Designed miniproteins, single chains, continued (4). Designs and how they scored, part 44

Each design is a single chain, and the fold is of that chain. pLDDT is the mean over its residues in the fold that is shown.

## One batch from the design tools (miniprotein)

Design m13511
Fold by ESMFold2-Fast:
Structure m13511 (fold): chain A 62 residues (1-62)
Amino acid sequence: KVIRFKSKITGAEFAVDTETLKVTALSDWPELGLKKGDELSLDELLELAADYSLELAEKLKA
């Protein structure tokens, strides 16, 4: 089953196949270095999102 997500912060969209754990970028996501049509694993997406979340948290402390 494919589940679609949209970021509330950037508006970036992506789709996750829950059987294969493949992620497809449906739009450009420059904060994560992704372009529309890029494929990566769910684990890779979570690692990129974690790095971005740490950067965002650091900026919010300032």
Scores: mean pLDDT 69

Design m13512
Fold by ESMFold2-Fast:
Structure m13512 (fold): chain A 62 residues (1-62)
Amino acid sequence: SDELIKKIEQLVLENRSTLDADDGQAASLSIYKAKEEKLSLEELIELAGKLSKKAAEIISKV
């Protein structure tokens, strides 16, 4: 849902200082794909995990 995506974006923004450049980019790309392809939270976490374990851990906290 759009509300869930906004919560995830906010959570990633709040945790940006704990992510290196590659992990932050992985989180942003995964969120972008979730918006574009209407991915579920589970699919978003799976995609993020393939790119960055840290990004997936942060997103899974939502």
Scores: mean pLDDT 81

Design m13513
Fold by ESMFold2-Fast:
Structure m13513 (fold): chain A 71 residues (1-71)
Amino acid sequence: KIYRFSSLQELAKHFGLDTIDPESIAKKLNAYIHIRMSDGTVLKINPDGSTSEGDVPASSLPPGGVLVEFL
């Protein structure tokens, strides 16, 4: 199940989280977090909190946009 948000703040509000730290969010939700960075790259945060190169097209997210992918 995939969710899209305009920002980490909107994501945190939607799931009732007390943090906007993407690593903490990924761990708490046990989900992949994809973030479009200001330089146009997509950062992927894994459920264990580690980071990898994004595999989602940057054009699929607005600047600062976030995608949550549950397994």
Scores: mean pLDDT 82

Design m13514
Fold by ESMFold2-Fast:
Structure m13514 (fold): chain A 80 residues (1-80)
Amino acid sequence: MLSDELRLTILRLWLEWARQQLATADTLTPEQLRWVVHQLQLFIDQANAEIAAMPNPPQEILQLVQELQQILQQLQQKLA
């Protein structure tokens, strides 16, 4: 199992990437935007499965995953 510090670092890197994709979403092709949405969805699904296995998930992890989910929803809206 990854340490909480490494997990937080990975989540922050994904969040930064997701924010960058959202900021530039209007410049992406529909294929590129679909790929971004797919990658982010896979990561969020994996993170949520991992959180579900935790008896007491850290609030920072929950907050970062929630922020990623909000960005995913915004990207999906741009694709629709």
Scores: mean pLDDT 84

Design m13515
Fold by ESMFold2-Fast:
Structure m13515 (fold): chain A 93 residues (1-93)
Amino acid sequence: KRVLTLGVVLANDEEGARRTEEDVRRLAASLPPDVELHVVIANAGSDPEVVERLVRGLEAAGARVEVVDAPSVEEAFAAARPATEAFRAAYLA
C-alpha cells in the first residue's frame, strides 16, 4: 500500500487542533482507497487533553497517528519537517 505522511505542529492552540482535524478529515475522504494517511503530530507543550482529542479525531477519520513531543515550537517544526517532505515526495513530486 502507498502511504502519505503529513506533519503537523501543535503549539497550545485548541482552535488550530480543531481546524487540523477538519482538514485531515477532508483529505482522508479524498484519497484513493489504496492510500493510507499517516499523520505525525509534533507537540510543543499543548494540553494533553487537546492532543488526545485530536489523535482520536484523526484516527476516526482513518489516519494512523504518531505523536512526537518537542520542547519548543522550533524543534516541533524540525520534527515535523521529514513528514512534510515525505508527503511532498509521495504526492506532489
Scores: mean pLDDT 71

Design m13516
Fold by ESMFold2-Fast:
Structure m13516 (fold): chain A 100 residues (1-100)
Amino acid sequence: DGRARLEELAAEGRRLADPSVSLEEALALGLRLLPETTEELMKKYGEKGELDPAAWTPSQRLQAALAALKAHLERNPDADPRLRAAYGVLVVEATRLMEA
């Protein structure tokens, strides 16, 4: 169910904010929970024939996953507030990884 997935993502997001967890480990955990969200975004744009998933850089895949998660939150205004907090943490840490 969507809610169970969102709660799992929020829990991982809280773990990503834990200073005892390395940034690399935190992002690996985040990406593990975002593949389906990334696939949903890719499916939406795949009909245009413009996106080759195999050609995407890690940064592009991460940005696509975050964009899809943001769209999901906008469609579900009643989503758990913890998920919005997790999204904020993921955006900050993802940006830092992509710039490193």
Scores: mean pLDDT 54

Design m13517
Fold by ESMFold2-Fast:
Structure m13517 (fold): chain A 64 residues (1-64)
Amino acid sequence: SPLMKKLLELADKTVEEMRGKSRDEQIELAVRFFSDVQKKYPDLSIDDLGLVGQYFGRQLQKMM
């Protein structure tokens, strides 16, 4: 879906912003990302949020 594509692109941008940051800063960026997604897209299904989370985790592992 167009929304899912946009969320995955935002996840990629957030993970790139984490590059070279401390663990505490990376955690803060991750928390802010998911908080912002939930606030901006309150009707996002739990399943779609889960898919975004899984994608985010995979991109983070590739960066580390």
Scores: mean pLDDT 85

Design m13518
Fold by ESMFold2-Fast:
Structure m13518 (fold): chain A 104 residues (1-104)
Amino acid sequence: STEQLRKNLIKTEEKDIELADELYAKSGLPEFKEIRELELEAKKAIEAGDWDKAIELEQKAVDLIQKTLEENPDLPKEIKRGLVLLGASETTHRLTLLIHKRSS
């Protein structure tokens, strides 16, 4: 159960890193590089079993995504959609980690 959860979280973080890279390539927006780095560090924390660090990094990613949406109202619809999808994914990961920590 715990190992399967960890593997699923790693897989979804890898997809989010790929999406952040794609959004950076399409937009040139430097915040996507920062989001990518936070997601990569969160993945490393999950791999190390450092749930507290993973939760903190997920929260930082969510906060940066929200700030990026607010500060860039003129972004193309496709880029905004990608940011919303990233934010939803990172929020889900954070909730999953919090539930796991509480149940442990």
Scores: mean pLDDT 85

Design m13519
Fold by ESMFold2-Fast:
Structure m13519 (fold): chain A 81 residues (1-81)
Amino acid sequence: GDEELEKIFKEMEERIKKAKSPSEAIALLILLFHEIFPSLTKEQAEKVMEYLLEKAEELGASEEDREMLKRLVEEVRKKLS
């Protein structure tokens, strides 16, 4: 397995557990992604972005939060291409 990805997903789950709302959870995950992004490979970044989108759906994120995540994913994909 990718031990670095496993650590990232574990940290994301911990931040979700500590969040008081779906909106706070999404904000904390986006903040974490910005912090770790420079250290990620292209493959790792894609998997983390897929995880963010899946978690937004699972948590019942607002349309505003979902649009924010979609914009983040689009901008990151442009940087990776």
Scores: mean pLDDT 82

Design m13520
Fold by ESMFold2-Fast:
Structure m13520 (fold): chain A 97 residues (1-97)
Amino acid sequence: MSLAERAFQEIMELFEEYGIQLTSKQKERIRDTLLELEAKRDAPEAELQAVADRAASVLRGIIEVAGLEQNLSAEQITQVITGVSEILRQMVDELRA
């Protein structure tokens, strides 16, 4: 299983835990973002970090919009953002290994 596929599954499980329903387009955007990050495996650390920061920004935007539309509390939105950030950090650490 690829690192992007594993991270995608972990993010989907986190969203399901908090009751967040995503559109097919939002799921595709997340998958594409993770695949772009995985493609940076052999890139310089600064470039990998820049792409990881963009991935975090894209995911935060999706979480904020979906969470607010689906009546999640500010605390729940923060917990989801934190969980996704940890998944992305783990993926980046494995790309560096």
Scores: mean pLDDT 87

Design m13521
Fold by ESMFold2-Fast:
Structure m13521 (fold): chain A 69 residues (1-69)
Amino acid sequence: SPAAERALRGAEAGDSEAALQGLNDLVKEHPEALERAQKLAREIAKKDPSATPAEIVLRVARELGREYA
């Protein structure tokens, strides 16, 4: 998936804006990915309460980008 590749590339570059754009496009291509993204974000926040929103986006984009790439 082109969106998954963009999400993954953004995450590997540490670019949270590019990673989030890739995730938004991925959810448009694969609507079921929204529930997975939300679950992953909650699990990351629970495991690391100090994680910033940008860090959570990067971690979610890496995981989903790898699964859908």
Scores: mean pLDDT 86

Design m13522
Fold by ESMFold2-Fast:
Structure m13522 (fold): chain A 76 residues (1-76)
Amino acid sequence: MRIGVGAATEEDAERAAEKYGADIIEVGPDVEEASLKAAEAGADVVIAVDSDLEKAMKAVRKAIEEYGVKGYVDLI
């Protein structure tokens, strides 16, 4: 099982990756793009990291709908 994290900043992505033992770390201009990149890279589980719950939930939902991954939010 491959765990991916998606975040808008490198700092948030690295922190979550260490916390969850992530195999895939993606940083995008926003949590949605980063989370989709993690799913595209072959993550079985995507953790969307953001301080905005609605943005993180939207990112997770889109990754689940487009890639069939499991999705979770890490709210900062």
Scores: mean pLDDT 88

Design m13523
Fold by ESMFold2-Fast:
Structure m13523 (fold): chain A 81 residues (1-81)
Amino acid sequence: MKLTFEEVKEKVEELSKEYPEYTIGVGLSEELQLLTVTVEDKEGRKATVTVDLREKKILEEEADSEKLLEIAREIALKLLE
């Protein structure tokens, strides 16, 4: 299953309502089927997770906080459902 930009946009709008304490940014490369999820808290701390949509696996993770990394992973997994 290929994830489209339109499907990602709809899911991100719903997830932003579930995580009002965080700013959620999502990037999608439809060509490469790569999803990047960025979560930022109100203090400017950031976590970014890059997911391979074809293999449904996390490729790269960067985080200022372990808690933010867990939230970014949770959001990425919800986007894959």
Scores: mean pLDDT 79

Design m13524
Fold by ESMFold2-Fast:
Structure m13524 (fold): chain A 99 residues (1-99)
Amino acid sequence: SKELRLIGYALRLIGLEFDLESVKNAEEALKIAEEAYRIGVEAYELDKDSPLVPSILELAIRVLEKAKEIAIKQGDQDSVKRIERMIKELREMLEEVKA
């Protein structure tokens, strides 16, 4: 079921948000950001018409914004730029599915 897979993506994103609380450095935050981005993209590609996809994309963006805050505090400008690109792409996907 696509719906069960989308629920699984939402649960994994919630887990990643909790993992950010124990992150030690910008490199670990970036890895969590890349995983959240991957989940967001996979949800979008799986079923663009699902009412769950906007919520999953919003959750993925929230994880990315938190990872970005950690990268900023650590002074890692390369990770910040990479995370900002991922946020922009997911926001464009979110705008498309809400249209």
Scores: mean pLDDT 90

Design m13525
Fold by ESMFold2-Fast:
Structure m13525 (fold): chain A 102 residues (1-102)
Amino acid sequence: MKEEEIEKLKKEVEEVAKNGKQTADRAFSLAKQAYELTGNKELLEEAEKERKDLNDTISKAQEAVEKGDIETAKRYISEAQKEIDRLGGLAGTAEGLIEKAK
């Protein structure tokens, strides 16, 4: 039972890491484009900070899975999902700025 739960969490961490990288890369790329078009440096700085926070959270989730700490792993997976949602919001804000600048 515990081994099955750990294997499920390992797969969840792998999916969150994959989705997180894609979302963070997109948010950073769009924030950089918005900065180049509008001078909005704050959005670029927020995207970089959130990307770093996400990487730290994913690393903690991976460590918890390796230690068999199911409760801690679930907590960090949930936090990583929230950070991915925030990065998605930043990407949307950047797209809005880019469209207004065109």
Scores: mean pLDDT 86

Design m13526
Fold by ESMFold2-Fast:
Structure m13526 (fold): chain A 61 residues (1-61)
Amino acid sequence: MSPEQRAALARMKELIDAGDYDGAKALFHELLLRHDLSPEEAQALAREMGAHAAEVEAKLA
């Protein structure tokens, strides 16, 4: 991943950990709008974000 993608992914995980899913979603959407990601990179980011959100949701159950 590029430094920008890596920083954004780390920020999204921080927001998810804080319960700010809207903020995490906004950052992910911003990356997609820039269109600087390959399909594989976008899919990897979405997968990591979803996995992290699922882990946080499991802690809330």
Scores: mean pLDDT 71

Design m13527
Fold by ESMFold2-Fast:
Structure m13527 (fold): chain A 94 residues (1-94)
Amino acid sequence: DEEKKKKEEEENLIKTFREKPVTPAHLVSLYNTYGLSKEAKEELIKIVEEKYGKEYAELLREAIEKIEKGEMTEEDEERLTEVVREAAEEVRKE
């Protein structure tokens, strides 16, 4: 049932990203919380590319891959934290 529960959670996240806009902060938070499968990761990156553009999708893909491999450097973490922080500020300002 854990595998089925994970699949349902991933499908719900994918539906949410298709139906509603999400910020970089939400994407990083969701990945960190749920530990998405490779298939769900690829689907989310595809949706991000369609909605927000290739550059943002590539940035997200590289960040997720580094987290998965444990190759995230201090510089990479600081950069992601800054992007997440700026995205949250932009949403708050609107």
Scores: mean pLDDT 63

Design m13528
Fold by ESMFold2-Fast:
Structure m13528 (fold): chain A 63 residues (1-63)
Amino acid sequence: MSAEEAKEAAYKVGKVLGRQGASEARAEAYAEAFKQSLLAAGHSEEDAEAAKEAFLEGWKEGA
C-alpha cells in the first residue's frame, strides 16, 4: 500500500465510523491503531501521521 492509498483508505474508514455515530474517543483509538499498523508496515512517521489525520477528517465529515 502506498502512502497515498493509505491516506485514502484511512479517510474512507473514518467516514464510515462517523456515519455510524462513533464517538470521538473511538475514532481516535481506531486512527491511532491505523497509524501504528502503517508504522509496522514500514511507512514513515510523517505518512502514518497524515493517514491518522485523514482518518479523523473522514470521521468528522461522516458525522
Scores: mean pLDDT 82

Design m13529
Fold by ESMFold2-Fast:
Structure m13529 (fold): chain A 117 residues (1-117)
Amino acid sequence: HMSTLELARKLYEELKDKGNVVLLEVETPDGRRAGFAASYPDLTEEELKEVARDLAMAAAQSGGRARATAITKDGKVIEVEATPDDPPLTPEQQARGDEAMDRALKPVREAQEKELA
């Protein structure tokens, strides 16, 4: 039984050589851990950094701690951490974070729906 965090880390390692990959790691207040990885092949380094920040901050607003690790096509690593104690996001930043998270979680939700059916 592989956790979502272990699956996300494995996917990140497989995709990192192709570049523009984000790994999001979340720890809930009760100590549970979750993760997902997503590829954003059409983003610039600056846009990828924004996605990493938006994802980490959106996840932290759910009451957990979040860490986003992004790797660019040229191998640069970007790390962002967010906690519930960080300043609240603007409505625009929250909307971008929610969209990025929905996009990343779509394959996970579809797999989970297949297990429940």
Scores: mean pLDDT 71

Design m13530
Fold by ESMFold2-Fast:
Order: structure tokens, then C-alpha cells, then sequence
Structure m13530 (fold): chain A 99 residues (1-99)
């Protein structure tokens, strides 16, 4: 019989692995990122992909915080900050999309 703690851990792992977004939401975010990138003359696919990943991770982070998955939230925050550090242009693009 799975304990409540085991069920909670499985839910946190699923959130970390699958994210807190539908396939439709992911496509809408990808399209919006590409539209804004095109308007700004950004053609680097890695920068576009990193911007999409930052936005998707931020959505997952908000859900993790709402559900009280503190360890998962910390890991997501660290991954977002790493991506922003590695690709500052992607960070700026993600911020523009979220406005």
C-alpha cells in the first residue's frame, strides 16, 4: 500500500518530468516565442529553444509552489537561473514574451 508520502513524492516527480502545461499550451508558447523572436530579428534556434524552456519551467515552478513541493520548486528555480546565466538573450526574449 503506497503511503501518502510516496504518493506525494510520485506527484512531485511527475510534475518535474512532465511539467505543468498541456501540449496545446506548449505549442502556443513556442509560436508566441517564435513570433516575437522574428520581430526582433532573433534567428538563433538555441536562443528560441532556451526562451521556450525558461517559460515552461516558470509555469511548472508556479504550480510546484502552489502545491507546496518546496524541493522541486528549488530545483526548478536553480535550472531557470542556470539557463538565464548561460543564455542572457534567451532570458530577455522570455521576459518579452511574458509581458
Amino acid sequence: MPSLEEVRRAAAEALRSLGAYSEEEKKEIEEKVREIAKKKGITDEKTIEDAVRIILLKRTLETAKELGFEDTAKELEEEIERLKRENPEAAKLAEEVLK
Scores: mean pLDDT 79

Design m13531
Fold by ESMFold2-Fast:
Structure m13531 (fold): chain A 94 residues (1-94)
Amino acid sequence: MAEEAREKVEAAIAEALEAVAALGASLAERPEEGRKLAEEARALLGKAMAMLVSYEDDGAELDALAAASPLAAAMVARAQAIMDLLEEEGDRLR
């Protein structure tokens, strides 16, 4: 259970990183915007990962992580929002 919560957060972080990389390719004509977003996501994910590592032995659940560190929860949420935005930006199937 606790490990599953941790894996979910880590998976969300990994997805955000992949989405940020995809944004760089999709927004080749607007590299400045993609670069800023990638840098923000990378820094945000780095801090979230550090938080997750600190709960390795504790076996904290996602809710417990958010309670102990609202910043970590906000970072994960931000990464998810960025990923969603990147998917829409790179969609272009209209």
Scores: mean pLDDT 54

Design m13532
Fold by ESMFold2-Fast:
Parts: C-alpha cells; structure tokens; sequence
Structure m13532 (fold): chain A 58 residues (1-58)
C-alpha cells in the first residue's frame, strides 16, 4: 500500500531527526540538555516500535 509506505517514510524521517538531535547532545554536561536527550531517547524508542509494528503487517 502506497499509504503505508508513505507513513513508514515519515516515521523513518522522524527517527533520523531524533538520532541526529540525540547525537548532538551525546557529550553534554548541562542537566537540561541531559533531560532533553532522555526525552528524545524515549521518543526514538516509541517511533522504532511503531515502525516494527508496521513492518509486521507487510
């Protein structure tokens, strides 16, 4: 389905953006940036789980 392929592409784009943001914060010693990194890691895990669930239907 072209619609499912489009949704998967959007999720993959979001995953790439999240990974880039996490990488930028990897060595931060600022507590606020460490908290933001933690929240981004949770968001990444959620997005990856959605891709896995979508792929299980193909």
Amino acid sequence: SSMLQALRAQLEATIRELRERIAELENSTDIREQIIRGLLEIALATEEALVERLDAQI
Scores: mean pLDDT 86

Design m13533
Fold by ESMFold2-Fast:
Structure m13533 (fold): chain A 96 residues (1-96)
Amino acid sequence: GEQDILDKAKKLIEEAKSALEEGDYPKALDLLQEVLKNALKLMNSGNYDSALEILDEAESLLKELLDKTTNPDIKLDAEILLGLIGILKGLIKINK
């Protein structure tokens, strides 16, 4: 159900925070990609408030990742994900 998707997304966010704290930026990126997939599932079910909450948290963590990483490939992947989050948040706003 929708609650299961939200719970999974929140768990992935906590795991991404831990990966960032440990300096495992590739793992944090992979986890944040999975967060975005769950946000899209919430959007597809019309749960825009939960999707926005998850996207806001993922955006914050991606910005932190960009500040901490020196790897140009990781920076590029994080910037691509931030761009996608911006688009998705824009779509949510026009549907409210």
Scores: mean pLDDT 88

Design m13534
Fold by ESMFold2-Fast:
Structure m13534 (fold): chain A 87 residues (1-87)
Amino acid sequence: MSAEQKEIKAKVDEALKEVEERLKEALEKGLISEEQYKTLLEMFRKDAERLFEEVSKNKSLEEALKEVEKFKSHWLAIIDYVEKESK
């Protein structure tokens, strides 16, 4: 991998960790079900893999890092929404 691809991967891995920790916290606090946790985690991981493939090949480092940040923020918002709808 190029140096740029390694930096993008590091940012994707950081976003993966943050979102996965947020999902696990929601599960441990009883805010989402185990089924919701598994579904969201699977969807998130697939989307993260697709994001890395797209940005590492088709975008500059600056654009790629911006897209990873937007992706992370979007998924954190999805988790917040699911928590509020899960009664």
Scores: mean pLDDT 79

Design m13535
Fold by ESMFold2-Fast:
Structure m13535 (fold): chain A 74 residues (1-74)
Amino acid sequence: MMDPSSVLKQQAQQALEQGDLWTAIRLAEGLFRSGDYQTAIEIFQQTKEQAQKQGDQKSYQKATQLLQKAQQQQ
């Protein structure tokens, strides 16, 4: 047995480890759509921090917007 959110979380963590910020964003959007707002928030936050460190303004902007949207849900 495995929650769908657990699979998406593992894939997003692997994407972050590989530096694939776009894949991490897409997987976190999947978590958000499935109602796992807390995990999506965590991944968006990690993506935002890594994008800032790498100077990836596009990923930083996208992650920031989605993070704000996810934090409004409850």
Scores: mean pLDDT 80

Design m13536
Fold by ESMFold2-Fast:
Structure m13536 (fold): chain A 80 residues (1-80)
Amino acid sequence: SKEELEKKLLELQKELSEIVQEIEDAVEAGDKEKMKELLEKALELLKKMVEIAKKISEYEEELMKDWLKKFEKYREELLK
């Protein structure tokens, strides 16, 4: 469901914020290996977030298209 997708997106956003903080810490420490691992982990999370956001967007797009069709029909009825 859309609600489950939104909940999952929020969970991934929280994970990403934690990784971003760890990346900043690794940058300050000059730990290039840790930076690489964390960046790869962040990229994987971002890819998952993009897929979920796309699915949420598809739900919203279908809803808007349905409303558009209904309003076009109502407009045609009113012009008669």
Scores: mean pLDDT 83

Design m13537
Fold by ESMFold2-Fast:
Structure m13537 (fold): chain A 97 residues (1-97)
Amino acid sequence: RYVLTPEERATLARLYLLLGRISLYNDQAETAMLYLGGARSEGLSTQVTPLDYAAALAELRAILAWLEALNAQHPGRFTYEIRLVRGAIAALEARLA
C-alpha cells in the first residue's frame, strides 16, 4: 500500500515546474505547457523566470536520488519520472559543458 504524502506531491509538482521551464527554454512549447499544467494543478506559480542551470541540475539530481529510492521500494512505480529526470539532467549537463 503506497500513497504519496503531501511533501512527495510537492516534490513532484516542483519537478514538473522545472521540466516545464527547461522545455520552454528549449523552444518545446507543447511539452512545456504539459509540465507547467501539472505544476499549476498543485498550486505552484508558473510565471516565467530566468532558469539557473546549475541550481536546476542540483535539484534534478536530488529528485532523481529520491525517485530511485522510492522505485527500489515500489518497483516500476516511478520508471517514467526517472527517465524524464535523467533526460533533463543530460540536457542541462550539455548546456553547462
Scores: mean pLDDT 70

Design m13538
Fold by ESMFold2-Fast:
Structure m13538 (fold): chain A 84 residues (1-84)
Amino acid sequence: MAKTDLSFLDDPEKREELLRSKDPSDAMFGIAGAVKDVTKTKVSVKEEQEVMVELGLTKAGSATSEENRERFRERVKEVEEEKE
């Protein structure tokens, strides 16, 4: 099931850049992304990165593809659902 459609926040590298930004909007998106991923999935960032590697999202900028980000969200959702 789809959550908030803020694709910028699904990229770990983009999330880190947003957190370092001085722009209020960018900083808020970065913070929201970090909190959303940790709170929503109940999995560690390391575990999320394992899923991203499996899907090729951390390889050569694959994380910037909307299709790959959609696959990441679906896979992480499956992991969370398995835990419940």
Scores: mean pLDDT 54

Design m13539
Fold by ESMFold2-Fast:
Structure m13539 (fold): chain A 74 residues (1-74)
Amino acid sequence: VEEAIKYALEAIEAAEERSDLLLAIGGLLAAIGHILDGDLEAAAAYLLETAKALKDKKAAEYLEKAAAVLRAAA
């Protein structure tokens, strides 16, 4: 879980545009909500869907890595 949060934070740092930054932050907050509910699969699915909406490929790759870590821990 901690490693997934680190990747999501790297996505936020990689986001060059405000729209991507806000999407990455929103995706992380929603994923944290699902993690607190014990639903790691829902958290991962939400991060993957958020990654598809990002314009920055590097930021999207970090969210995809975060989702993969959550799925491995589920």
Scores: mean pLDDT 80

Design m13540
Fold by ESMFold2-Fast:
Structure m13540 (fold): chain A 91 residues (1-91)
Amino acid sequence: MKTLPEIIKEYIDKIKKGIENFDSLNEEQKAKLVRDLYDFIVGLQLVEKEEDLTKSLFTLLAAREYGFDYIQELVKKAKELIEKNKDLLTK
């Protein structure tokens, strides 16, 4: 059982590594990553719109560890990668 900060750290590490290594990945790995990032972002967007306690705790802990602006930039970059590579989600 992991604490919320540990879960958040794993999610942020996954996003960061995905973005950093994207150009080095083969086509199959890029498709897998884009799909995984899509699932992550869709989940976060649903929580954001609900404005429930889970969203508040997740955002607060992420902002505390990495800074609010940094978290927002990572989410934005992930969304941009998904949009630019949305054809990989179809395959």
Scores: mean pLDDT 65

Design m13541
Fold by ESMFold2-Fast:
Structure m13541 (fold): chain A 95 residues (1-95)
Amino acid sequence: GKKRVEELEREIEELLEEIEELIEELEERRSEMSPEQQEEFERLKLEVEITEGLFLIVKGVERVTGEYASLSVLEKLLERLKELKERLKELLEKL
């Protein structure tokens, strides 16, 4: 239903904000990273950007068509962002 879509979209937006804060902290500590850690960080940033882009496309389609995204699509985006947040936290803990 519409309420569950709105709840998932809010959770995704809150998680993206948390990820942005982690990325900012990692950027400030970039000089402490090995070349391999810098490569991992750039890859994680790209994966976040792609996932955010997909979420924005989903929201755009909803706005234009009035049709809500499949709950499974939003749930997969949320799961992916949770995984990316954990990997960013692990990278930060290794510094």
Scores: mean pLDDT 86

Design m13542
Fold by ESMFold2-Fast:
Structure m13542 (fold): chain A 65 residues (1-65)
Amino acid sequence: GEEAAKLAREKMLEAGASEGFAEAAARSAYNGDADGAGTGVHIALSAAGKPEEGAAAGREIAEMV
């Protein structure tokens, strides 16, 4: 729930995503949408040039949900 939402928001912002996209990922994590939150973070970090970090962070967030 809340810890997964916080991590998803922080990782989206780290990737350079907007506050709106960061809040959307956090809401997915908070509501138990592991795939939505994890995939969103993975895509954002991959677009920022960090695909390995994106895969790891996405998996961690999905496992916390």
Scores: mean pLDDT 81

Design m13543
Fold by ESMFold2-Fast:
Structure m13543 (fold): chain A 76 residues (1-76)
Amino acid sequence: SPEQERLLAAIEEARELLDKIKVPEGLKVQFDEFIEYAKKLLPQATPEQARVLLSRLRDFVNKILEQIKKIEEEKK
């Protein structure tokens, strides 16, 4: 479905983004576990389930980026 294709594309984009930045180890592990979970569900996911997973992915990436920003600000 288009929703499944969008989720798969978003997963690959998120991986490429996080590979270019230094993610705190604990958050990287949690992110990788979420991606494995999402990929296992993806072949059987309904459009609604794919949209929920996409929303969760976006929230998780935003949380990681916010945490990195806080760490960088605290170094100043």
Scores: mean pLDDT 80

Design m13544
Fold by ESMFold2-Fast:
Structure m13544 (fold): chain A 61 residues (1-61)
Amino acid sequence: SQPIRASDEELAKLPSQRARALVRLGGLALVNLSAAEVSRAFDLPLADASEAIAFARELRA
């Protein structure tokens, strides 16, 4: 698993606890998933899924 390089304060910018947990668990693997796939797999709103994926992509860049 690829470690995520983000502080707890940076993760707190994400709108939900589920989105923050997803970023911690999925790390950089999220960058190649769609928001719809993440939303369905983890039972969270599309907006939260999109934010988590965008955050992971920002960390990759």
Scores: mean pLDDT 70

